# Designed miniproteins, single chains, continued (2): the designs that were tried, part 36

Each design is a single chain, and the fold is of that chain. pLDDT is the mean over its residues in the fold that is shown.

## One batch from the design tools (miniprotein)

Design m5316
Fold by ESMFold2-Fast:
Structure m5316 (fold): chain A 55 residues (1-55)
Amino acid sequence: GASASLAESALKEGEEEYKCTVPEAVKNKIVEAAKSGDADAALDAALEYLEVCSK
């Protein structure tokens, strides 16, 4: 849905802006959380994203 497309676009912009390459598995978690509207899953995926980018 539209939420999934927005999540994909945001991830692309984030990678370019913060110079961080996110693993496909983490991107898939964020997109699926956005598709389902699961706030807990979205938070968990976002924390995993931040952990990857902090390395």
Scores: mean pLDDT 71

Design m5317
Fold by ESMFold2-Fast:
Structure m5317 (fold): chain A 61 residues (1-61)
Amino acid sequence: SPEKIAEALVSLGVPEETARKIAEDLLRGVPADEIAEKYGVPRETILEAVEKAYNVKIERP
């Protein structure tokens, strides 16, 4: 859910408004690298937020 991802992003220091936009883009299937560049948020922070929201591990290249 976008709410869980947004809450995880805020807990990692992302501003609430930016966190909501990132969560919506992730739900739409926008790649994490593109989101990182668009909002100036580290890719790793985005991946950690998804892992925290869903209690999963994401493979890093």
Scores: mean pLDDT 80

Design m5318
Fold by ESMFold2-Fast:
Structure m5318 (fold): chain A 65 residues (1-65)
Amino acid sequence: SEALERAAELIKKAAEDLGIKVEIETEGDTIKVKFEKYDPLTDAEFEALARMIASVEGVKLEIEE
């Protein structure tokens, strides 16, 4: 899906821009994000951005800490 690929790319870019190390996988209509190290201050901003991107593109988001 173009929406899934676009959302994954935008989420990856957001993580890179914030200096956060995450693993991103796509399955069906779902983007899976796994934090290598969870930091509540920085990761909350990334999580908000990732949720916004997933909502706009109409894809599912699963976050694993």
Scores: mean pLDDT 77

Design m5319
Fold by ESMFold2-Fast:
Structure m5319 (fold): chain A 64 residues (1-64)
Amino acid sequence: LLEEYTPLERAAFAALRAVEEQGVDLDSVIRTVANALGVSPEAIREALERVRKERYDELAAAFA
């Protein structure tokens, strides 16, 4: 399952989970993840939106 995601998508998924589980500010998490991966915050937001649309069931299961 992990191998089906790019590192960028995995980071975006983890960021989304942190926001929903721990109540952290989304913009702050995006900036932190972008810095860790050496990419722009916009790239993380795009990956996050893609993960939400295409992997929504997996995200929902993770919080169940």
Scores: mean pLDDT 68

Design m5320
Fold by ESMFold2-Fast:
Structure m5320 (fold): chain A 67 residues (1-67)
Amino acid sequence: SAKEALEKAKRIIDEAIRRTGDLSPEELKEVNELLRKAMGFKSDPVGGEMALLVLGVAEAILKNEER
């Protein structure tokens, strides 16, 4: 489901930021695929990457505010 896919994407981002302070290319690919499935971007990788950037920026801001 879309909700489950988004929760998995959030968990990957959260874990990656805790480990390295950023997402690896592999983690970015995984999150992008989950966002594409959840948002229904179909074969538009640019749309998926834009959604990933928005989600990633939001998570990074939240993590920075935890300081």
Scores: mean pLDDT 61

Design m5321
Fold by ESMFold2-Fast:
Structure m5321 (fold): chain A 61 residues (1-61)
Amino acid sequence: SLVEELQKLGREAKEKLEELEKQGKFEEANKLIDYMNKALEYYARGEYEKAIEYVKKGLEI
């Protein structure tokens, strides 16, 4: 399901965020946080495909 895909991508994004913070890449970490926040806004609205799109954009950092 789209929800299961989003949960999987969300875990990957959290792992990436932790790694960026450990490396001191705070500008990249903040950019990922911004994409994740946009994804959460779309998720809250039931727009799961848009939520997935923004998580994927964050993972491309």
Scores: mean pLDDT 88

Design m5322
Fold by ESMFold2-Fast:
Structure m5322 (fold): chain A 80 residues (1-80)
Amino acid sequence: SKAEAEKALEELVKEFEEEARKLIDQGKEEYLDKLEESYLAQAELIVNQITDATEEEKAKLLEETKKRLEEIKKKLLEEA
């Protein structure tokens, strides 16, 4: 369902922040873009499983998730 997918996306974003922070703490910032790409691919799989949402709603969820991952990456790099 859309609600289950939204919950899964929230958990995905939280996991991304934790893994991104670990990479930065280890001085492996060069791997952040690959990590972001991997998590975006996972988000796409989650959204593609929604049967009770329009294609526009699915596209919006993906775009919002992408933006959140980019903002987290930027914030963590600025805090480093």
Scores: mean pLDDT 84

Design m5323
Fold by ESMFold2-Fast:
Structure m5323 (fold): chain A 80 residues (1-80)
Amino acid sequence: GPDIEEALNKLNDVLVNANKAIREKILNALDTILVGVVENDKESIKNGMDTLIESLVESGLSKEDAENIANAILSKLLNS
């Protein structure tokens, strides 16, 4: 899969170009994933991942690119 650096570069491009509502949805989803990882809450991780992928697609990314970004971020958080 894509490495974390490529995923973060694509995420940053989305955040810079997104409207405020989509940007806030992405940042809230990332926070939900991070809290879920820290608290070992699998439901919060799933909900955050689903919201992150949906928000990235709403920003104009393909579903494949959105899933690759989300999975790279989650993998990094779980293995760091």
Scores: mean pLDDT 86

Design m5324
Fold by ESMFold2-Fast:
Structure m5324 (fold): chain A 56 residues (1-56)
Amino acid sequence: SEADRQWAELEAGIAATRAAADKHVAESDPELAEMTRKVADRTIAELEARAQAVRA
């Protein structure tokens, strides 16, 4: 279904965001790493909210 497709895309987006943030954190100084974690956490929270709406 369309909802299943949207859910799968959101899950993939969350996984990709985590992977990208982990890579950037590994390559950054501690100050930039902290900022990267905060930005990633916010992006993941927004994607999770969209995923909840799709399942509702």
Scores: mean pLDDT 81

Design m5325
Fold by ESMFold2-Fast:
Structure m5325 (fold): chain A 58 residues (1-58)
Amino acid sequence: SKEEIKKRLKERFPELSDEEIQAMVDIAIGLYEKGFISEDQIYPVAEMLAETEVLVSS
């Protein structure tokens, strides 16, 4: 679920704000809703976006 994905990302990337985590999840879900990725890819895509945000923000 969306809430479970957000919790997992917050645990892995505690340096990111709730707002930043929400944005990454929303982007991944948007890609799924448009048919660009499968439901199973939502978490991996959100995780990739969160990792990139941490790296760019250093």
Scores: mean pLDDT 82

Design m5326
Fold by ESMFold2-Fast:
Structure m5326 (fold): chain A 71 residues (1-71)
Amino acid sequence: MLEKLEEQLKKLKEEAAKLPNPSEELKELLKEAEEELRWLRENEDSLTATQYTGRVLRIIGLLLDIELLLK
């Protein structure tokens, strides 16, 4: 799952880089998604299954918000 989320973020960053004037909101969401993914990777072994799932769902929500801003 985590690798798949990292791949999705990478693709969204590539799409954002094609925009002539990316919004500050888009930049902030990209940064937040990167920070959440980094935190999850650093802490995955210490989390319960429920905590891990909750963090994954938050990241999915951020990635969806980014995708909507790119359209």
Scores: mean pLDDT 83

Design m5327
Fold by ESMFold2-Fast:
Order: structure tokens, then C-alpha cells, then sequence
Structure m5327 (fold): chain A 79 residues (1-79)
């Protein structure tokens, strides 16, 4: 569990950096999706720290899906 939390904390840190670096060029849609992914990663980390494994897994899955969608929207608008 501790190792999973550390990986999620690293993913959250990396996602925040990526979001901030791309913010000036991102569409409002991409930014909203990044912000939703960040919130869901924060909720996943908190759930795992509280021992709520099922909730943590659900939030982490949703966060990953939202982050992927945000990156795709960003890429499509820069084509």
C-alpha cells in the first residue's frame, strides 16, 4: 500500500507540473480535465491513506482516465 501511495503522489506531482507548463497553450476543456484528474488523484491518495482501498482504486482509475483524456484534447488542439 505505501508503495502505491508513493507512486500516486509522484503521478500527482508530475501531472501538476505538466498541467502548469501547458496551461498557457491549453484549451479550457483540457485545463478542466487536468484539474478534475488532479482532484481525483488527491482523493485516491487520501482514500488509500485512510484504508479505503476500493474507493482509492476507483478514484485512481478515474484520475488516470481523465488525465489521458486531457492529454488527448491538448494534443488534438495543437495539431
Amino acid sequence: MEELVKKLEQALKDLRVFRDENAPLATPEALRLFDEAIRDYEKAIEAFKEGNVDEGLEYSKRAAELATRAALVLAEHQA
Scores: mean pLDDT 83

Design m5328
Fold by ESMFold2-Fast:
Structure m5328 (fold): chain A 58 residues (1-58)
Amino acid sequence: LSEIARRTGLSPATVRNALRGAEVGRALGASQRQIAELLGLSTATLSRVVRAAEEVAA
């Protein structure tokens, strides 16, 4: 989480909420746009968090 927060410039709490929201939303078949709207984030911010998480996980 701290590495993703550093890469995106977001707080660790925001990153955690974004990642959990993305995981739950995908499980429910929601689009990235819908997930971002539900979390009160821009689609670009959500995309950056997900991408940073993938880069850290690799």
Scores: mean pLDDT 75

Design m5329
Fold by ESMFold2-Fast:
Parts: sequence; structure tokens; C-alpha cells
Structure m5329 (fold): chain A 103 residues (1-103)
Amino acid sequence: NPKQEALKLLDEIAKKYNMPQSVYDYLVQKINNLSEEEQQLLVRELRNLLLAEKGDEEALEELARIVAERDPRLTIEQAKELIRVLLEENGLVSAVGYLLTDA
């Protein structure tokens, strides 16, 4: 069930990073409005984002491929750098926001 998996991953991030309730509620509504295919893609994005935050370079590269496919103006290398900057400067919560709000 991709909706339940996406919501579970969001809950794990919200607890770890002390996400405000209003932000959590907003992101839950965004996930509920996604198609099943978009929810499956989001599960892949969130799993790779969590691994990339821990330093998994292969997960970072997979996430960059997904981001570049969504925005064809970005190369994989540009998407990879954008994700690194988001994680380093703004943290995981901001990176999740980017994935859910189309930047």
C-alpha cells in the first residue's frame, strides 16, 4: 500500500526532526491528493532521501535520477548537487518539502 508506506516514512521523519504539527498535517494532505503511481514514486524518493542523509552515495544517485526525470531541465549531476545542498544547508525536512511541492 504506497499511501501507507509514504505516510509511515513521513511519520518517521516528523518524529526524528520534530516537525511542527501544522506542517505534518499539510504534508499528509498533499500525500492523500497524490495518485497511487505518484505515492509509489514518493516512497522511492523518501527512502533514498533517508539513505542519502546517512551518506549512501548510491541512494543519492537514484534520488537524483528521479528528480531529473521529473524536471528535464536538470541533469542528474545538477539534481544530485541540489539534493546535497538541501540536506547540508536546510536539512531533511526542507528536502521532503521540495519533493512534495515541486520546488
Scores: mean pLDDT 80

Design m5330
Fold by ESMFold2-Fast:
Structure m5330 (fold): chain A 63 residues (1-63)
Amino acid sequence: MSHFEELVKEYQEAAEKIPKNKEEDLRLLEQLVDMAKMPKFSSEGIEGLEALVKQLKKRIEAE
């Protein structure tokens, strides 16, 4: 699995720990899926995904 695909999967798994019916979280997941399919996003896209994954993990840990 590429680094990009691995980041997307890791984010999706972490997002599953967030309560359901959070429209914002679902929208964010859709945006990440779109980014994974877009060849326009390069290093900036990967760096952004890493930041989002880190932010999501902090949110989960903060509870």
Scores: mean pLDDT 62

Design m5331
Fold by ESMFold2-Fast:
Structure m5331 (fold): chain A 60 residues (1-60)
Amino acid sequence: GDAEIEELVEELERELVRLVIETGEPLSKDQALELARERLERRGVSEEVIERVLERMRKG
């Protein structure tokens, strides 16, 4: 549901922030969305859920 999508968005945003802190390199919105997609695919998340998460991240 929407709560599950929001939880995934928050988790991915935390992971991407950690990556930026660890590397010292800023991420563009496009790079962040690409990395989020790759991480969700590696976790076996369905394409429908991936698209909903990426849509929420694009809006934020």
Scores: mean pLDDT 80

Design m5332
Fold by ESMFold2-Fast:
Structure m5332 (fold): chain A 86 residues (1-86)
Amino acid sequence: MEKEEEEKKRAQEESKEVLAKAKEKMDKLVEAGEISEREGAVRETALVLRYIGLRLTLELLERNGAPAEEIEKVRAELEEVEKELE
């Protein structure tokens, strides 16, 4: 049964990509003098946790057949976080 290994691998790759994007975004702001290194680290952690939390919430809502309004609200919040990672 290899499905659990594939899901773990996909989750690890997605997490690495999100972490790398958040770090690159915050590092650029620190290098530009817009924020401190400490503020950058806090914002990086907050963005990554927000993204992971919203992604997990969306998957749970979709699996449980939650109302379309709840799913769309979480999707909108996830899109805002993804936009901040670009």
Scores: mean pLDDT 75

Design m5334
Fold by ESMFold2-Fast:
Structure m5334 (fold): chain A 69 residues (1-69)
Amino acid sequence: EEWAKRLSELLGEEVPPDMTPEEIAARVAELLQAARGHPVELRIVEEMIDGKPQLVLEVTRAPPVRLPP
């Protein structure tokens, strides 16, 4: 629920807390790709925090120009 709220702040749009992490990641990727006109990669990482598994959402943005040297 807390990460759904933080995700809403990043998007400027409310995200339902009952969505699965996969559904949220897909929606965020769609919105970011539509807004920016370039591919955006999202990944969900499971991390142990205080002995409990927690889900962390990472957003990776492709650089504006990627040239092979």
Scores: mean pLDDT 58

Design m5336
Fold by ESMFold2-Fast:
Structure m5336 (fold): chain A 70 residues (1-70)
Amino acid sequence: SKAALANNYKNLGLSLFGEKKYDEAIKAYEKALKLDPSNVELKEALEEILPKVESEANKKKIQVLLSQIK
């Protein structure tokens, strides 16, 4: 299902974020959002990582993704 695939990309993004591969993590989150624009688990994951993001550019990218979740 699209929801299951979206959760797989969300989990990939979290793994990449933990490895400090921030650009790849953000791309994985973008794919998750495109597959499931109302994914509550993705919204919660992005809200949890936002305060851990040191780069203002990456913080802004995550804030844009959060604004697109309905």
Scores: mean pLDDT 82

Design m5337
Fold by ESMFold2-Fast:
Structure m5337 (fold): chain A 59 residues (1-59)
Amino acid sequence: GELIRRIAQRDGGLSEEELEEVLRLIREGRYDEAVELLMRKAGLSREEAENMVRALSTV
């Protein structure tokens, strides 16, 4: 809910399909791939992407 909305607003360019792919990778335990996808698609630093993946994995 709220966390996903904040992420979508913060990244400015991540599509719904790209966000769903990130969530799928997290659900599969593929955290490194989720981090790389966030860096590539949303322009986040590795540290920001890692923090986002951790936040999403606790929801």
Scores: mean pLDDT 72

Design m5339
Fold by ESMFold2-Fast:
Structure m5339 (fold): chain A 64 residues (1-64)
Amino acid sequence: MLKEAYELILKAQKLYSQGKLEEAIKTVEEAIKILEEILSKEPSPEAQFLLKTAQRLLEKIKKE
């Protein structure tokens, strides 16, 4: 799951670079859901870092 969330963040970055803002938003939100599920089960510094990265990316896309 953690690797899946990371791959979704990378996919969202590619979609954003392609101007596919709606698809990028949906992909980031999917990554956020996975990371929140991981964090609800156990503390994970890696998951917390990726969650902050995903939230920052989502904010950046929404400002476009």
Scores: mean pLDDT 83

Design m5340
Fold by ESMFold2-Fast:
Structure m5340 (fold): chain A 65 residues (1-65)
Amino acid sequence: SMLAQQAITDIEALAKESGIEATVTFEGDTINVTYAPGDPEKDRKFEAEAKKIADIYGLKVNITK
């Protein structure tokens, strides 16, 4: 799906701008985000924004550390 590809791109860009190392994949209807936690404040903001991006594209999101 082009929407899933855009969501992956947006979340990867967010991770890069946040200084977070993340891997973003799409399986079925779900965006899977795996990231290396470091700063609790940045980590919480990143997770919240990643969830918002997935929601905008109508996709489920699964976040793992």
Scores: mean pLDDT 85

Design m5341
Fold by ESMFold2-Fast:
Structure m5341 (fold): chain A 118 residues (1-118)
Amino acid sequence: MREARAVLDVDVTSAAPTVQLGVVAEVINESDKPVRVRVEIRVDGQLVKSEEFLVEPGSAVIATTVTLPAGRHRVEARVVSEDDAPLRLRLIVSGGQTGEVEARDGEEGRASVTLTAP
């Protein structure tokens, strides 16, 4: 079993009291075979999206939007594979500007970004 976690600590500056953030988890299948994965997206510890799907060689994305107060938030993506195929996980958060972080299987990738939302 392969697992990767990507965590992005986001500081959202905005003139508005609430902002919409786009959240994309990209699963990169580095094998030559289709791989079944489960992907979870959490914001401030709350599960926002969970999906199981088959990733062909290459990549697949799941996306969601969240409405949050301005300020600091933690966005996490986690991928688990049903087999031992090598995977990468890329987490992208956008709200006027974009922040991203990547993790390989067996790893936790972590980054911090400041986003200025419109």
Scores: mean pLDDT 83

Design m5342
Fold by ESMFold2-Fast:
Structure m5342 (fold): chain A 55 residues (1-55)
Amino acid sequence: MEEEKKKRFELAYHEGKAVAAEIKYRDAQANGTPEEAERYRKELEEHRKKVEELK
């Protein structure tokens, strides 16, 4: 079904976004502000939640 194919693509997309968010979170902790670190941490958690929902 087309829905299953879309879900697989969305899973891969959110997994990639979670990796990117974690990299940005680490960079913000080292070189950014606490506000930036918190924002990227939230983005990381949102994408991880989405990955779990799509499994």
Scores: mean pLDDT 80

Design m5343
Fold by ESMFold2-Fast:
Structure m5343 (fold): chain A 83 residues (1-83)
Amino acid sequence: SMEEAIEASKELINADLSRDEAVEVLQKIGEVAFGKKAVVPTEGATPASLLTAISLYIVGLALEDPEKAEKVAKAVREFLEKR
């Protein structure tokens, strides 16, 4: 749901992730959303900019494809729990 997508986004932003952890989450989201790890140019990106982009993507995805958004939100929560 949209509420679950917003909550997962809040948890992600508040998790105080390192740049390496933010890149790992981005790769995991790419794997869940597209079925493969995406090579995304992140040169010059900060953890805050990466996490903001990811959070906006998850919320946007919840409007267009709620089932895929739930899978992405679950993957984000599983990542945070294994941290």
Scores: mean pLDDT 74

Design m5344
Fold by ESMFold2-Fast:
Structure m5344 (fold): chain A 70 residues (1-70)
Amino acid sequence: MKERDLKANIQGAKNAVDMAKEALKRGDEELARRYVEAGRFLVEQALKLDPNSEEAKKVLAEIEEVEKEL
């Protein structure tokens, strides 16, 4: 169902952001970039399912902040 896919994509994007932050703490910028790319893809899929999702928009903003650190 659409709601399950939306929640799965948002949760996946949140997990990717957490993994990117962990990679940055370890000094692994290449791994962090890969997680940021994965998280951006997942949050963009979530926004295609629900363009008005405030949760997805917040995760996208967090991804963009991590990208600025790379």
Scores: mean pLDDT 82

Design m5345
Fold by ESMFold2-Fast:
Structure m5345 (fold): chain A 85 residues (1-85)
Amino acid sequence: SEAEKEKLIEAAKKAIKDLEEVIERLKKENAPKEVIEKLEELLEKLKELLKKIEEAETLEEAKKYAKEAVELATKTLKSLAKEIE
């Protein structure tokens, strides 16, 4: 349904906003440039996936791109966490 697609769009927009806030905080804290660059790359890819969710003709397509966004974010954050530990 259109309502379910809207929920996916809202969730993706929130994730993008949360990531933008994290990046701004890390820049103010003088975090390593490599960490900031990887997060900015993630942000760009998430914005591309949001556009694909918005342009999806079916709920199944929208769910596919939403799943790709979650998997990408999880993989990137786990990679960065290992560099800190």
Scores: mean pLDDT 83

Design m5346
Fold by ESMFold2-Fast:
Structure m5346 (fold): chain A 66 residues (1-66)
Amino acid sequence: ALPPYSERSSAERLLEDLETALKQAKTKEQYQNVIKALDYAIETNKDNPELVARLKELKKEAEEKL
């Protein structure tokens, strides 16, 4: 089933927050923390394939910075 509108809004904010955290990360530890947060977000949002796809793209970008 598709997620409700409120969940979609929260998902968009989660994505924006994680993207901002990735852009502000400057140390290896900060990149590792962003990757951990992305892994948790992917695992908890498996019912939202669009969000999961975008989170996986951010994770790949973060891993390339390590």
Scores: mean pLDDT 77

Design m5347
Fold by ESMFold2-Fast:
Order: sequence, then C-alpha cells, then structure tokens
Structure m5347 (fold): chain A 72 residues (1-72)
Amino acid sequence: YTFTPEEVADLIAGAEGTLERLREAIEKKAPKSVIANLSTAADLQIVALTNAGATEEAERLKKRRDELDKEA
C-alpha cells in the first residue's frame, strides 16, 4: 500500500484530532471506556503514520499520546 501526500496529511490531521478529543475526555473525566477507545484510535493512527513513512510526525504524536496517558 502506497500513501499519497494528501492521505498522509489527512492521517496527521486525524491523529491530532483524536488526541485533542482524548485530552478533552481526560479533562472532563469521561468514562474509562471512552478514554480507552480514543487511546486505541490514536495508537492505530500513529502506527498508520509510521507505516506511511511519516516517522517524525508519528514520533511527535506518540510523545503527545504518552503525555496524555500520565494525566489519565
């Protein structure tokens, strides 16, 4: 599978959006199931970015994801 630059940009935007939703869920003390689902979605999007070759963006997003885990 080959990602286009547009598909990579969409993956980055999608992952950033998922992490923002995760941050809001943690701040609002959402149910554990909601936090778990958003965490899983973010992890899958980061893996997809790594597979697409967007390694630096994937690493940046993973650091943000790990920071949010400390707050949860």
Scores: mean pLDDT 81

Design m5348
Fold by ESMFold2-Fast:
Structure m5348 (fold): chain A 118 residues (1-118)
Amino acid sequence: SELVELGKGYLLAKDYDKAIEYYEKAIKEDPNNAEAWLFLGMAYLKQEKYDEAIEAYKKAVELAPNSGLAANALANLGMAYLKQGKYDEAIAAYEKALAIDPENELAKKNLAEAKKAK
């Protein structure tokens, strides 16, 4: 999607409000665009809007279950839960990410941290 690519450009530029605007436009055109939901979650996570990030990541996983996109969404979902101090939920999300992609570096690193913070 051109709108998702524009959103990624704004995300890289750290213009999170513009990134969100373009991901929301992509979702309005195609509500089943799992990639748009994943990157919407990432933009919210960068703004420390953890509840919004969690809902977007859950939608990405629902739309593309057991995929590499779902593994990335689950690893970032774990990070959002970790930032909220929800350690058991973070651990569960990271373990699900690793079940899909055992090499997911974000999930591997942060799973150990979440278990220690419990």
Scores: mean pLDDT 92

Design m5349
Fold by ESMFold2-Fast:
Structure m5349 (fold): chain A 67 residues (1-67)
Amino acid sequence: SSIATVSAATAEEAAEQASKIFGVEINPQEIIDGGDSGNIEVEGGVVSYQKQQVGDSLLFTFQLTKN
């Protein structure tokens, strides 16, 4: 498993950064619809995320688990 922590203003920015780190395509809409935590299906695995509001920023912890 791989883990990434991302600070971002939006779910779209966080999804873009995590997608680049893991080399997968993360749909930001699943983060928007999923609330403070969830699992996102990606090619060859699952990305789990946790979202926390820190001031005016969002802090995301993403974990990629490969199939």
Scores: mean pLDDT 84

Design m5350
Fold by ESMFold2-Fast:
Structure m5350 (fold): chain A 83 residues (1-83)
Amino acid sequence: AEAQERAQEELFEQAEAQLLELAKAIEEETGEDSSLVDAVRQAIAAGRRLAAEEGFDAGMEEMARRIQEILENYLKKAAEAKA
């Protein structure tokens, strides 16, 4: 049980570190908007909160759903800029 709980926490920590690093790199490259880093931070926080209340699977699903939404919005904005 303790090993599984540790692995779950490590997954959230790893996801947070990697996603925030990528989001910060994108913001530094564009120089325009801190919204991507903020959106990613909120998605991870929502996932962690739900994981604490409803379990790890529910938290990971919520985080994944929010990250997907953020990426879809980012790609849509990029496509509109090229049209």
Scores: mean pLDDT 74

Design m5351
Fold by ESMFold2-Fast:
Structure m5351 (fold): chain A 76 residues (1-76)
Amino acid sequence: SAEEERLREAVEKAIEEARKVLEESIKSGDFSNAEAAIETLKGQAELLEKNGYTELAEKLREEAERLEKELEEAKK
């Protein structure tokens, strides 16, 4: 459906944006924006799951976990 296509595009765009925010945060040493972006992805994944978009929710959750791991490594 058009709605599912739009959601898929939105998920991909959200992931790309969060990755850019993480990269900028690592370069600047200010991690607050990256932490907020990761939390936003996790919240979006919960909403997708509740609405039956399980595969998109899993993709978003897995990417959020990956970004969170990269952020924690950068803080060391």
Scores: mean pLDDT 85

Design m5352
Fold by ESMFold2-Fast:
Structure m5352 (fold): chain A 90 residues (1-90)
Amino acid sequence: SLEEARKLFEEAEELFKEGRYEEALPLYEKALSIYIAALGPDHVEVGKMLEAIARVLEALGRTEEARPLFERAARIKETGSRAPPPEVVV
């Protein structure tokens, strides 16, 4: 659910702030999976998750893996959907 994705993101953000990058990564990835399933691959929330994952990868020295994710996040920010999630549409 999107509620689960938000909680995973919040937990991952705290781990990232603490420098616990290896622990933060799987939580961001799980949140990304939920957002893609619920909102589609080009939604702004997906872009936000991709940017967060890229930041973690860069912090871990995995710069080559981070680059395409930053590029995809930037494209989503520029052209991505901002449609409200299904649970907010009445």
Scores: mean pLDDT 79

